# Ledger of designs, part 105: designed miniproteins, single chains

Each design is a single chain, and the fold is of that chain. pLDDT is the mean over its residues in the fold that is shown.

## One batch from the design tools (miniprotein)

Design m3655
Fold by ESMFold2-Fast:
Structure m3655 (fold): chain A 59 residues (1-59)
Amino acid sequence: TVPLAEIAASFGVAIGDGRPLDVAALQAGGDRALLETLVAARRAGEPIAPGPDPVFPRD
């Protein structure tokens, strides 16, 4: 699978850019853990910073 950090960054860019993101499409083609990370970013309205713990957005 693709690195969570890379996907999270793309998610943040889309949210910040004001572009609509299809979480459902990502869910269908991705993993549940990945989706939850992306959903959290969209909900907060901020991109998830890449780090050693991609599953845990907190450092």
Scores: mean pLDDT 50

Design m3656
Fold by ESMFold2-Fast:
Structure m3656 (fold): chain A 85 residues (1-85)
Amino acid sequence: SMADQLYEASLAPVEERRAFYATLTDEQYKQAVLELLAKELGVSVETVKKIAEDAINDKLPEEEEKKLKEVEKKLEEKRKELLEK
């Protein structure tokens, strides 16, 4: 998956990581992020897309908003960990 490719790239030397990230399109990067969110939430990618759409339209239920914020925090922590390796 794109998420797996993004993760594998994060383990490579800094120069190779930067080169790989530079080759990703905005669409590919967004897809990888959606896959990571789906894995973290334990739901389908379709469910994550719906949550993101509802959030943009200010329609996100309170319970889903809390889960999304928790996942965003965990993803940010994982990003920091991956960048520091």
Scores: mean pLDDT 61

Design m3657
Fold by ESMFold2-Fast:
Structure m3657 (fold): chain A 92 residues (1-92)
Amino acid sequence: MEEELRRRAEELGRRLEEATDPEEIKELELEIARLVGELYSLRVPPEVAELIRKAYEYYALARGAELEGDLEEAEKYKKKALELRKKAHELL
């Protein structure tokens, strides 16, 4: 299971490097966030895994907003991602 999730993450990472369409980039980033959450759920408590997954989801939304030119929305999502990541680390 873990090896499958890592392989999918690598494939999505390569597609992300080649992607030029903002909508496609946003979808790839959100899918990567989901996989990161699933990978962490195998090694850390479910509560921590969910915080990490949500943090990466907000980071993906921030990237999408940046590509669309909405820098204010992107900044808000980045702040939420950092807060969630900090909370996850406090629980470890």
Scores: mean pLDDT 77

Design m3658
Fold by ESMFold2-Fast:
Structure m3658 (fold): chain A 104 residues (1-104)
Amino acid sequence: MTLEEIRRELTEAEEEGRKIGEEKDLETLEAYRDRLLEAQARVSALSSEFFQALVNTPPTPEALAELLWRHRESLSPEELEAALELAKLRVAVTAAVEELQKLK
């Protein structure tokens, strides 16, 4: 996977999250939050140190893509896949919540 592919997947996740927020799709948002908790548990079990770095990184496509790309050679394929899933879920949930908060 290239840096551009990681960035694209995270940007697509942000757009999906924004759409969930715009449509007020609370059922899909709740499912994404449940998956986020499962993904957090998986990454934490695989690498506690990397999990801390990931959760302390801003939930934006640019910041998370940079983090994943920097650590790509130190992570196993399984760890990278789990980390990318967690990053995508963090971006999507954040975008959905921010969009919901804009509605007065």
Scores: mean pLDDT 83

Design m3659
Fold by ESMFold2-Fast:
Structure m3659 (fold): chain A 55 residues (1-55)
Amino acid sequence: MLETLALLFKAMAESSEFLAKNPGATPEVKAENRKDAELLRERIKELEKQIKKEK
């Protein structure tokens, strides 16, 4: 189950990163999406650590 959550967060982070690079978006929208992607990447790292501990 943790692997599924990590995969979902990864997809969401990739989506936010895509929106952050959109040349048509405002600077505010780009900043919000960059922050969201960074938070998701941090959560993924935490989940990966938990997965490794369960082995």
Scores: mean pLDDT 78

Design m3660
Fold by ESMFold2-Fast:
Structure m3660 (fold): chain A 52 residues (1-52)
Amino acid sequence: MRQEIDDFVSSLNVSEETRQRIRDEMYKALSVSPPETIYSRVTGAVLRAAEE
């Protein structure tokens, strides 16, 4: 899970600062939500964060 999240975030065409925010949100959600749910939620969060 964590490595998959890191790989996913690294593949995004966004700033390093934005990647860090996305990664943080994914890790935070992972601790309180099932992995499947966090991945779905993060897709939306990625788009919002990418709107720097």
Scores: mean pLDDT 65

Design m3661
Fold by ESMFold2-Fast:
Structure m3661 (fold): chain A 70 residues (1-70)
Amino acid sequence: SEAEKKELLDKVERILVRAVVTGRYDEAAEEVKKLLLEYGISKEVADKVAKAVRERRFEEAAKIVEEALK
């Protein structure tokens, strides 16, 4: 549903903002991966997003999540 997509995107944004503020990129990557899997996104996509977060490619990470929800 659109509500579930919005909730997921909001949660991902909060994790990424916290990662930028705290510098805890590895922790954020694992948290985002777990969240994406809980919402039914494939392990392959979740792993790709987690890698982008670990490499501080936050804009790319957000784009991958948005594309997975289309």
Scores: mean pLDDT 86

Design m3662
Fold by ESMFold2-Fast:
Structure m3662 (fold): chain A 56 residues (1-56)
Amino acid sequence: SDSVKILEETAKGLEEVARKMQALGDATGSRLFYRSARVAQEEAEEAKKLAEEEKA
């Protein structure tokens, strides 16, 4: 279904955002970027979970 594809693509995009935010955190020491990386990773995991549920 199109919804599964969208959720999987969303998870991949959020994982990329998490990597970029982590790198910015490492470069700047900013708590904001580390927090943003964590939130993006949590959202990616939720999108993956929703994609698995939609496959049933």
Scores: mean pLDDT 86

Design m3663
Fold by ESMFold2-Fast:
Structure m3663 (fold): chain A 66 residues (1-66)
Amino acid sequence: GEKYLEEAKRNLEEGNYETSIKLAFEAIKADPSLLAESLKQVAEARRKLGEETMAEIYDEMAKRLE
């Protein structure tokens, strides 16, 4: 789980936003305890893609889980 989340963060820093989102969801599948942190990662990647509304939705979902 954690290794997918770290790879998602790395891809975000490199500008690979879609790959970052896919890896964040893989982190959730591997370790459901990472759900909130992974959803925050998806929100950041979607914000970088210009998808602000979707980013806000994922941020709100993560907030409800923590």
Scores: mean pLDDT 83

Design m3664
Fold by ESMFold2-Fast:
Structure m3664 (fold): chain A 54 residues (1-54)
Amino acid sequence: MREKKLKEAREIVEEYLKYGEELSDKDIEDIAERTGVSKSTVRRIYNELKKELK
């Protein structure tokens, strides 16, 4: 299901941000490939979480 992949992508992004790391373009690509979510979607999740966690 699409929701499962989005949840996995979000969890990975949260993990990076939790440790104070910034996602590089390479990290976004890797997360997209691992989860099957598009690179654009991972980038949107990252931008959303950056605003939410600050």
Scores: mean pLDDT 76

Design m3665
Fold by ESMFold2-Fast:
Structure m3665 (fold): chain A 72 residues (1-72)
Amino acid sequence: MKLISLEEAKEKIRKLFGDVLNEHELKQLEKLVEGTLNDDPSAQFKLRLILLTYYKEFGDKEALELAEKLAP
């Protein structure tokens, strides 16, 4: 189920990780977002794991909300 657009999801990824990841790593996350929205279970698992790990380590609620919207 799509609760968020690809463009909005990519923008949120850059907002969350832009200060901590380099451009190559950000592009890899954007590819995981694209795979997640195209119903790729491998991409969904990896992206959800990354977002939930970030939420647990840093307490950023936007990471949790994005994980729930991408893989409800």
Scores: mean pLDDT 75

Design m3666
Fold by ESMFold2-Fast:
Structure m3666 (fold): chain A 71 residues (1-71)
Amino acid sequence: SRMEELRRRAEEMARLAALAMGKELEKETGEKPTITVERISDGAFRGTATAGDVTRSVTVTVEDVEALLAA
């Protein structure tokens, strides 16, 4: 279904964003980043990157994916 496709893309976007954040944290801290992705609701995923004592996160929703596809 369309909703399953949007959810899959949202999870993929959250993972890619977390990986990008992790690369920046590795440059800033000199430590290897840990990347996690969690489903926080039916239509939202949180990507988190941690390196040393520094943590950054981003939330990607199905609405974010729809907006990107409409652009």
Scores: mean pLDDT 86

Design m3667
Fold by ESMFold2-Fast:
Structure m3667 (fold): chain A 73 residues (1-73)
Amino acid sequence: RRAENLARLRAAARSERERAEIEAQALGVRIAEEHPEASNEEKIELLLARLREDPRLRPLADEIEAALAEEAA
């Protein structure tokens, strides 16, 4: 299960950036589990909102939003 993979990644993380990426993945998994009926767009908006609550994760939220805008084009 993804939770087991996230726990392993957290144990292996050696930098603050890696920890931020792992926490973003953990939030994504939690949102998908709590809102299985939500659309992919709704889940992404929930993820971005949660990432922006943490100053360390805010830059990652901006990067994800930019990547999604590029894919949509």
Scores: mean pLDDT 73

Design m3668
Fold by ESMFold2-Fast:
Structure m3668 (fold): chain A 81 residues (1-81)
Amino acid sequence: GLEAAVENMERAVEAAKEGDWRKAASLATAALLILVGELIENPEDEKVKKALEMIKKAADALDEGDLEKAEELVKEAKEFV
């Protein structure tokens, strides 16, 4: 669940640092889909909602090319989960 989503986003940031933006986008999408699935099963789970918000912000930072911000947001999500 949540750990797998954070791991996929962490891998997305690493792929982006290596210049593999296609792999980064794929991994970021996988992370978001995992969290959306968790939210569908537990729609009132505040922990899932907050994890989705943090991972979405990390994905937005990756899209902007802000790798430092994306990495910081992933570290925050990892400590939260």
Scores: mean pLDDT 83

Design m3669
Fold by ESMFold2-Fast:
Structure m3669 (fold): chain A 58 residues (1-58)
Amino acid sequence: SLREQLLNPEEARKRAVEITSKAIIAIGYDIDGDSKRAQELLKEVEEELRREEEALAE
């Protein structure tokens, strides 16, 4: 699709890895009992995903 042509595969992979890594770190904080840091990181993940979704919706 046109969207596939506009996505640089290398950049898309980098963003996916960064978002995934942040989510994994958030889970780690939650397991360690640091729910505040976990929630902060999850909020950042949600914002990043929202931006990606908005860009695709345009």
Scores: mean pLDDT 74

Design m3670
Fold by ESMFold2-Fast:
Parts: structure tokens; C-alpha cells; sequence
Structure m3670 (fold): chain A 74 residues (1-74)
């Protein structure tokens, strides 16, 4: 996992940046599936709890589903 090579501070910064970007993209798309919104919210909660590995896992799954949604809509 890419996360295995990062310090805790680097994990936090990387997850915060990626989650903030995905949150903005999801907020801009009213057709975003409820499952994607739920995963983004879970990622934010895990980040707030200091569980960066769990936050990253939710973020990866949310991004995967969001990209699939965007591809199907295009």
C-alpha cells in the first residue's frame, strides 16, 4: 500500500487533500450516488478520529465509485 511508506503526518496531509478534493467534486454533482456520499462522510469521520488508514480506504472506494458514475454519465 502507498500508505505503508508515509509518516503519520504525511498520511494525514495526503488524506485531507484528497478527501477535500473529492468532497468538492461530489458537492458540485447533484447526481452523485448516495453510496459515494456515504463513503465520503465515513472517510471524513475516520480522518477526524485520526484513523488515516481507514480514511484512505473509504476515500479509495468513494473515488472508484465516483469515477464509475462519471464514466457512465459521460
Amino acid sequence: SPMDKLSEEEKKEAVEAALALLERQVAADPDTPAEVRALVAKGREALAAGDYDTAHAYLVEADRLWRAHRAARA
Scores: mean pLDDT 83

Design m3671
Fold by ESMFold2-Fast:
Structure m3671 (fold): chain A 64 residues (1-64)
Amino acid sequence: MEKVEELIKEIDQVLEDARAGKLPVGEAVRRVYELALEIKKVSGDEDLAMEYLERAGIEAERLS
């Protein structure tokens, strides 16, 4: 689904901005959570949404 690919790109951008110091880690995690919920709503794929939430948590730990 093209919409899912777009949401994934937005997640990647948010995490990149957090790594570059352009976004606070807590705000980046919140945005990824919102985007993952949208993936679940659009695709119905809870496993995919959970995968991106897990990646965000790992990145937040690395940036802390």
Scores: mean pLDDT 77

Design m3672
Fold by ESMFold2-Fast:
Structure m3672 (fold): chain A 119 residues (1-119)
Amino acid sequence: QEELERQEREQRKKENEQLRKEAEELRKEFEQLAAERSAADPSLTPAAEEMLKFIDVAMGAGPRVGLVAAQGGISVARNSADAIAEVERMAERVSATSPAFADGARDAAARIIALIRAG
């Protein structure tokens, strides 16, 4: 049992390291996309900044939830015509991934959507 538990912990650690690395790479990609979009339309800057804050908080909450948040950010940035729907979809996926983070995800989504609508 102890040997099996050690193997399971090592496997989980490797999986968590991979998820964290993927989340960090996607966060950098989102930052670049957000900078390009904000250069073309400065009214998008507050929404992009709020999304980056949310990704950072989600990455701090866990590697899986961080990855889902970063993936959501990329979808929002790439699908600007349907950005609000992508933010809502991100909040739902984050909430499903981490029920403990669900309220934080919904609150962040509401702020991001309000900033998109205000711009």
Scores: mean pLDDT 82

Design m3673
Fold by ESMFold2-Fast:
Structure m3673 (fold): chain A 87 residues (1-87)
Amino acid sequence: MVIPAEKIAELLEKLRSNKRPLTPEERRILAEYLRAQAARLPPSLALARRHLLRAAELLETSDSPDLNLQVDVELGLARLARAVEKL
């Protein structure tokens, strides 16, 4: 299934702004996207993959009121890991 880049960008902005919780469908879409991203990473980016998979797991399993912040932290750590591991 092709998830539009515009929809993903919208969901990521919603996470960063943390103004409203994600719906169950939005959580499913974002988790699927993050798992697909993790699968595309080379084996050398193991730490980045771990953080993407953790973000997806939080979206699928967590009922925390801090879910948006927790996912955004994991995505930030994945970006940092990619920058460091690429060196």
Scores: mean pLDDT 78

Design m3674
Fold by ESMFold2-Fast:
Structure m3674 (fold): chain A 78 residues (1-78)
Amino acid sequence: MADKIREERSKRLLEALGITEEQVKEMAEDIRKNIDASEETLEELARKYDERGLDIGAAFAHILLAINKIEKGEFVEL
């Protein structure tokens, strides 16, 4: 029961953000592939999404970069 409610809420959120479920799956795969990626790789991923007009995709790449830096004990801002 809860799974259908989560799917509806996710779809509504994606629509409000102007992104599709396919784009979210692509972004999730990019995160999964790049969770231990270099700073340069994550910056390139953010640039790729910016070029496509997916501001939210670029933002999540920057967030992942910031999280990785924080976990390494580095100073970072989102």
Scores: mean pLDDT 69

Design m3675
Fold by ESMFold2-Fast:
Structure m3675 (fold): chain A 89 residues (1-89)
Amino acid sequence: MEKARALYAEVEKYGEELLKTKSEEEAELELMREQKEKIREALHLALKSIGAESAIPLADELVEAAAEGDVERHERLAERLGEEVRKAA
């Protein structure tokens, strides 16, 4: 479907525009990406250890929100993750 590919291409263009705007912060973003992977692995291990494996997709979304600097989305996902942890523990 050309329409679906065109929409995806527009999303990619938007992503490239954001990267251009933040090009001066590239080195800090790279360090954040490395920390993101470490945090993701630590969260996966912690969730498995307490039996909250069903919350792993939430933890992945949380880490992505943090890497994007989306504070509001990160806070919302963190609250939801806390609820799932409470249910499992």
Scores: mean pLDDT 66

Design m3676
Fold by ESMFold2-Fast:
Structure m3676 (fold): chain A 56 residues (1-56)
Amino acid sequence: SMEEEMRAFAAAVRAMVESLDVPEERREALTRQLVERYAPPHLRGRREELIRLALG
């Protein structure tokens, strides 16, 4: 389902951000950047939801 695709993508983004050991204040900006750059076209309308899922 689209919800499963969104959760999988968000989990991958979160794992990537966590692996980079960035300061907490920069995590949201980096997460947003990765979502905007790598989100599949069919999920672009749900960018803010993807960002929230990736942030926890």
Scores: mean pLDDT 84

Design m3677
Fold by ESMFold2-Fast:
Structure m3677 (fold): chain A 61 residues (1-61)
Amino acid sequence: MKLSVEEAVEYAREYLREQGLSDAMIDMAVAAVELEAIKKGSLTEEEVRKIADETVKRMQE
C-alpha cells in the first residue's frame, strides 16, 4: 500500500519516536521522508522506514 505525503510523514514520526531519538533528529529524518514522498508522489511503509533509517544513520556521530 502506498502512503500520501501526509501519511508518510505521520508514519515516519511515529516510527522514529519508538526508537527514542531526539526531536531534532526526528524532524530532520521526517523532512527527508517528506521530500522523497513529494518527488515520487507516494511512498510505501518499507520505503519510509528505509529513508528514515538511512537519514538517522548519516546524522549520528
Scores: mean pLDDT 82

Design m3678
Fold by ESMFold2-Fast:
Structure m3678 (fold): chain A 84 residues (1-84)
Amino acid sequence: RRGRVRIEVTDDGHVKAEGEGADGTRFSAEGKADEPLVVTREDDGALSGPFVLEFDRPMTIEEKVEALKRLAEALGAEVEIFKK
């Protein structure tokens, strides 16, 4: 069973994502270009594991999208990318 992650990229340099892993883990994420990606879990806790470290630095929009793809893959989720 696969989860689903939605990634939205805006032309003003913003990324928003929300998703659910195959295990039912839910999260949201957002950030602007050259700012850290902020990831929040539904239980108000931070994500555990190597993905937390990738989100602690300023990141380009492309780097944020790639980090979110890696997170989705680790959670067993399919990725949908939308440009707005």
Scores: mean pLDDT 70

Design m3679
Fold by ESMFold2-Fast:
Structure m3679 (fold): chain A 82 residues (1-82)
Amino acid sequence: ATPEQAAEAARDGARKGPNGLGTPSQFAEEGRKYGPGVAAIAGGGAMLAAQKKGSNYVTPDEAAEAAREIAASPAKPPFAPL
């Protein structure tokens, strides 16, 4: 999984949303076509961006930036209960 693939998934999801905005669930679904790792990064990035904004909708650029942060700093995995 790469942050570039997550960014493409975010752009695809946002094109289907109102006013070029998308939800984390939509971004995760678009990421699934690249693989479960890309879906997790795209969805997680969008969720992080949404939390920072206090909104359920994010732009593809915001989701892509958050996805790059997750890929570059894996020190806090948002989904790893062991």
Scores: mean pLDDT 65

Design m3680
Fold by ESMFold2-Fast:
Structure m3680 (fold): chain A 85 residues (1-85)
Amino acid sequence: GPELQAQAAALIRQIYRIVMAHIPPEEVPRAIGLYLRALGAILDGDLQRAVEIAQEMFDRFRHYLSPADQAQVEALLAQLRALAA
């Protein structure tokens, strides 16, 4: 329902914020595109698709992140997966 979608959107926004803090300017359009696609999946009620897109974002941008930020994104992804279950 709307509460679950709002919680999923908040988790996606946290992942996006961490990624945006570390990527170079040339990667920004891709990050924005993935973020908007994940939000679209949440609005459609497809939380599994939102997880897949968030994982794609993490896999693509992982190498720009510190080990601490990688661990934080992995924890946020685990929370998002729990909501999609």
Scores: mean pLDDT 91

Design m3681
Fold by ESMFold2-Fast:
Parts: sequence; C-alpha cells; structure tokens
Structure m3681 (fold): chain A 99 residues (1-99)
Amino acid sequence: MVEVTATAPASATAGGTLTVTGTSSAPVDAARALLLDEDGAIVASATAAVVDGKFSATLAVPATAGNYRLVVVALSTDAKGTEVNVGASAPIPLTVTAA
C-alpha cells in the first residue's frame, strides 16, 4: 500500500473552507479528501491531483458545528482502468465552530 500523510487545521469555521495538504510515498494520480461526521457519513469531499508526491485539496466546511474526521485516500488506476484506493491517511480530528 501507498503511505499517505495529510495535514489540516485542527479547527475551522462553519460555512468556510478548509485546505488539506499532504504527500504520497508512491506515484499516484489523485488524492481524495473525505470529511466524515460523528456518524461516519461523508459530508464533504474533494479530489486533487498528486504532483511530485504532493497534493492540496480545498473542502467546503459544513454549516453545522461539531466534531468531524478527515481522511485522505490515494487513488490509482488498475490494469483494467478502474480507480482503486491504494492507501489512506490516519484520521485527522477536526472541530467545526459556529460562525
């Protein structure tokens, strides 16, 4: 599996934007950032190209204040042209504060 590291702020303001940056240990074409609520539902996602093993993705911050988790997955195309997850970051806690 590909090693993925991701960094993001520990907190964000509701209704704003959040930039996630990170690295991939192997050549992959894309990274997808997923923002999960307390119930594990995906509330925001963004896909960014990986260039020179680095990526930057901008996510819309939910309007609802609360505790969320950010996970970044590395995406590669298999021999059949199917997009597959080849690595994931450790979950990053995010606190969304009311505006």
Scores: mean pLDDT 79

Design m3682
Fold by ESMFold2-Fast:
Structure m3682 (fold): chain A 77 residues (1-77)
Amino acid sequence: PLPAEELAALREEIARLTAELEAALAAGDKEAARAAFERLADVLTRAALAMAEAAGLDVEAVRARLERERAEGLAAI
């Protein structure tokens, strides 16, 4: 699927954004938490869609599912 360099970069980016989200939640900063969550969701969606395309899956169906999950996650913050 993704090259090793891209996987390593994505892992680092996800870890950084997750730390930002956790810090915002710990501080009670709901707006910062939403912003960090949206950035994290964008990164995860990009990775998932690339994997779906490589696997020959219906990319549009995967995107629709991820958009629903993102909306539910935002509503929980």
Scores: mean pLDDT 80

Design m3683
Fold by ESMFold2-Fast:
Structure m3683 (fold): chain A 75 residues (1-75)
Amino acid sequence: MKEKEAENHLKKAESYLQKGRDALAAGDKETALNYFKQAAQHAYKAIQLGKDNPELVAKARKLLKEAGDGIIEAN
């Protein structure tokens, strides 16, 4: 069931993205960068595993873009 794995990675991407944003708001750029990188990795994995679910893939692509933007801002 790759779709269930994709959903789990999507949830982890959302969680890490939020943690990255919280760390960045607190001025902890190093912690923020680490969380945004983890968010991007999980979002990418969700895209790979969720290919048969266009709604999940679209959401994962949005999270990947937001994580990438966060990496640039934290660097």
Scores: mean pLDDT 86

Design m3684
Fold by ESMFold2-Fast:
Structure m3684 (fold): chain A 76 residues (1-76)
Amino acid sequence: MDERTVVTTIPTRPGETVTLRLTMDGPVRILDVQVDPSRFTVSDVRMESKGREVTVTLVGEGSGENVTVTVTVAPV
């Protein structure tokens, strides 16, 4: 089963929740979600559009720095 890793960098703002929305080219399932820097944590992961959209919500404090979210997916 072929796994694919999607890496996205998001700018942060102080006091704001960071939300990442990924659009996939086909139905996928989520295998893993990693966040860097480690002061940010994954609060929620939702799959939308029958597995073609992934929404990741983070908690943590930013200061205009970038946060990198790594999502590992596999085809359904």
Scores: mean pLDDT 75

Design m3685
Fold by ESMFold2-Fast:
Structure m3685 (fold): chain A 102 residues (1-102)
Amino acid sequence: MEEAKKEAEEIFKKVREDPQGVVDELRRDIAEGKLTVKHAVRALALSVEKLIELGVDPETLKEFIDQGVGGILNGAKSEEEKLLVQAARDILLKYIDEKAAE
């Protein structure tokens, strides 16, 4: 769990600090036919950040996160991948709560 939490936090930090760099990396990897649970987590984080920017309400954002997480978990093949997705969900939900309080 601790390693998965750290990895999820690093993904989310990069999305906040350099969203274009994350988009460019995803675009390259998808073009090469590389699509993993980690790529899906990055795409989810990017989508959440954009939806916050567009003013989507916290309740709708949480439903979007839960639906996205459910889809990614269905594709997860290992316990490590499932732990990463769960850690990402927890971080995203906390971020939504913090933004709703601002």
Scores: mean pLDDT 80

Design m3686
Fold by ESMFold2-Fast:
Structure m3686 (fold): chain A 93 residues (1-93)
Amino acid sequence: MDELIKTIEDIAIAARLGVTPELARMIDKMAEELIKLIQDPSASFDDLLAKLDELLAEYKETLTPDERRILETVARQLKDAIAAAQAQQEALA
């Protein structure tokens, strides 16, 4: 799980470079909420994906079309990281 947390943090750090302060805050909060769920032993990978979709839907309402595309790209990167972590866990189990 530490590797997934680091990957999420790295994605958020990279993604907030060159974006508006508002979008940067949304990206940071999205990463923070996912990290909190990862640290919850009762949370599943499906819970992580559901939370990411929930946050993405909420934040998209306040964003321009260009900012929405950036946020959707970040959400996709986060989903890919979660999927990779799940696949690795299943392969090692």
Scores: mean pLDDT 81

Design m3687
Fold by ESMFold2-Fast:
Structure m3687 (fold): chain A 58 residues (1-58)
Amino acid sequence: MYRVILVAPDGSRVVVGEFESLEEALAYARELAKQLAPGNRVEVVDEDGNVVATFEPP
């Protein structure tokens, strides 16, 4: 399982999605990042808690 985490500029972390596949988690994270204000980021985390991808607003 993969979790998509929204990380705010203040360091607050919120799980915003859980996915069975990495492909679905990456697609969701990329689209979410496009909607965020600068200073926020989106992280994709695996079952072991490792960050496997990070997306920032363009």
Scores: mean pLDDT 83

Design m3688
Fold by ESMFold2-Fast:
Structure m3688 (fold): chain A 69 residues (1-69)
Amino acid sequence: SRKEELLKEFRELLEELRRLIEERFPDLTEEQRAQLDQQVEDTIAYLRTLSVEELEEIIRKLREYLEKQ
């Protein structure tokens, strides 16, 4: 479905953001990395409750943010 495609795209963008965070902070502990993983899953769960239009807007904003880094 469109919503599942958008959630997949958002997950991929979050994975890219996580890689940038790990590059910026290479001394992150295993516990801190596990916390980031949990935050990703919690965010995806929340986004499932949103409309397709709201998801598209969030993805657009995150993509713009990553392009400026």
Scores: mean pLDDT 81

Design m3689
Fold by ESMFold2-Fast:
Structure m3689 (fold): chain A 100 residues (1-100)
Amino acid sequence: SVHLELREGEEVSASVTVREGDTLSITQTDLSGGSISWTMDPVPAGDRFSVSGDRSHATLTIRGLRKEDAGTITATAYATSDPLSGPVTGRATVTVTVVP
């Protein structure tokens, strides 16, 4: 299992290498007390992902990583509790590599 804590910041980039079959957890904190939105490209098949925590301290978990899950995960932090109503305060992009 791999766990990554993302730094809050205007633009943050990280890379992570995980093994096939492992679980990847990524935690992001929005220090403004607003909200965090997650985007995955590609989205893992079979609903093998979940988000836990609260809107301002959230963990994205992907279980049973497969080679096709390799790609990018973006955590977007917003100043307000509703992403639709608030400005973006930060974005973290994680490049995920899956190895045998």
Scores: mean pLDDT 78

Design m3690
Fold by ESMFold2-Fast:
Structure m3690 (fold): chain A 73 residues (1-73)
Amino acid sequence: GSRVVASFEVDTAADPEAPLARINALGKEGDVAVLLADGEAVAVLPMPVSAEAFRAALAASPTPRVTVHIVRP
């Protein structure tokens, strides 16, 4: 079954480049990055995550921090 292989928090007001690089370094092809605001999914992004998709997900967050779960099937 699917499992969380990495989890960390991202500040939505911070420079997205470093957290995006971290996501793409930790995830493999076939993995999915799930972005959560207060436990609710804001975005589910296939790996590798694009800069456009990541920025859109951060901008859509209702909270100043999101939790990123890298999920492997």
Scores: mean pLDDT 85

Design m3691
Fold by ESMFold2-Fast:
Structure m3691 (fold): chain A 58 residues (1-58)
Amino acid sequence: SMEEEMEKELEELEREVVRLVLEGRYQDALALMEKAKEKYPENERLLRGLEDMRRRLA
């Protein structure tokens, strides 16, 4: 289903974001999440992750 496909893509996105954060590459992690938001603009999990990332950069 499209919902299962979305969950798989978001899981892979989370793995990459975690890797970038561990490397101190916060701006790259933010850019990756913003691109994902273009595809899934109403996804609550992604929106909360973006908010958390923005707070870390402040």
Scores: mean pLDDT 78

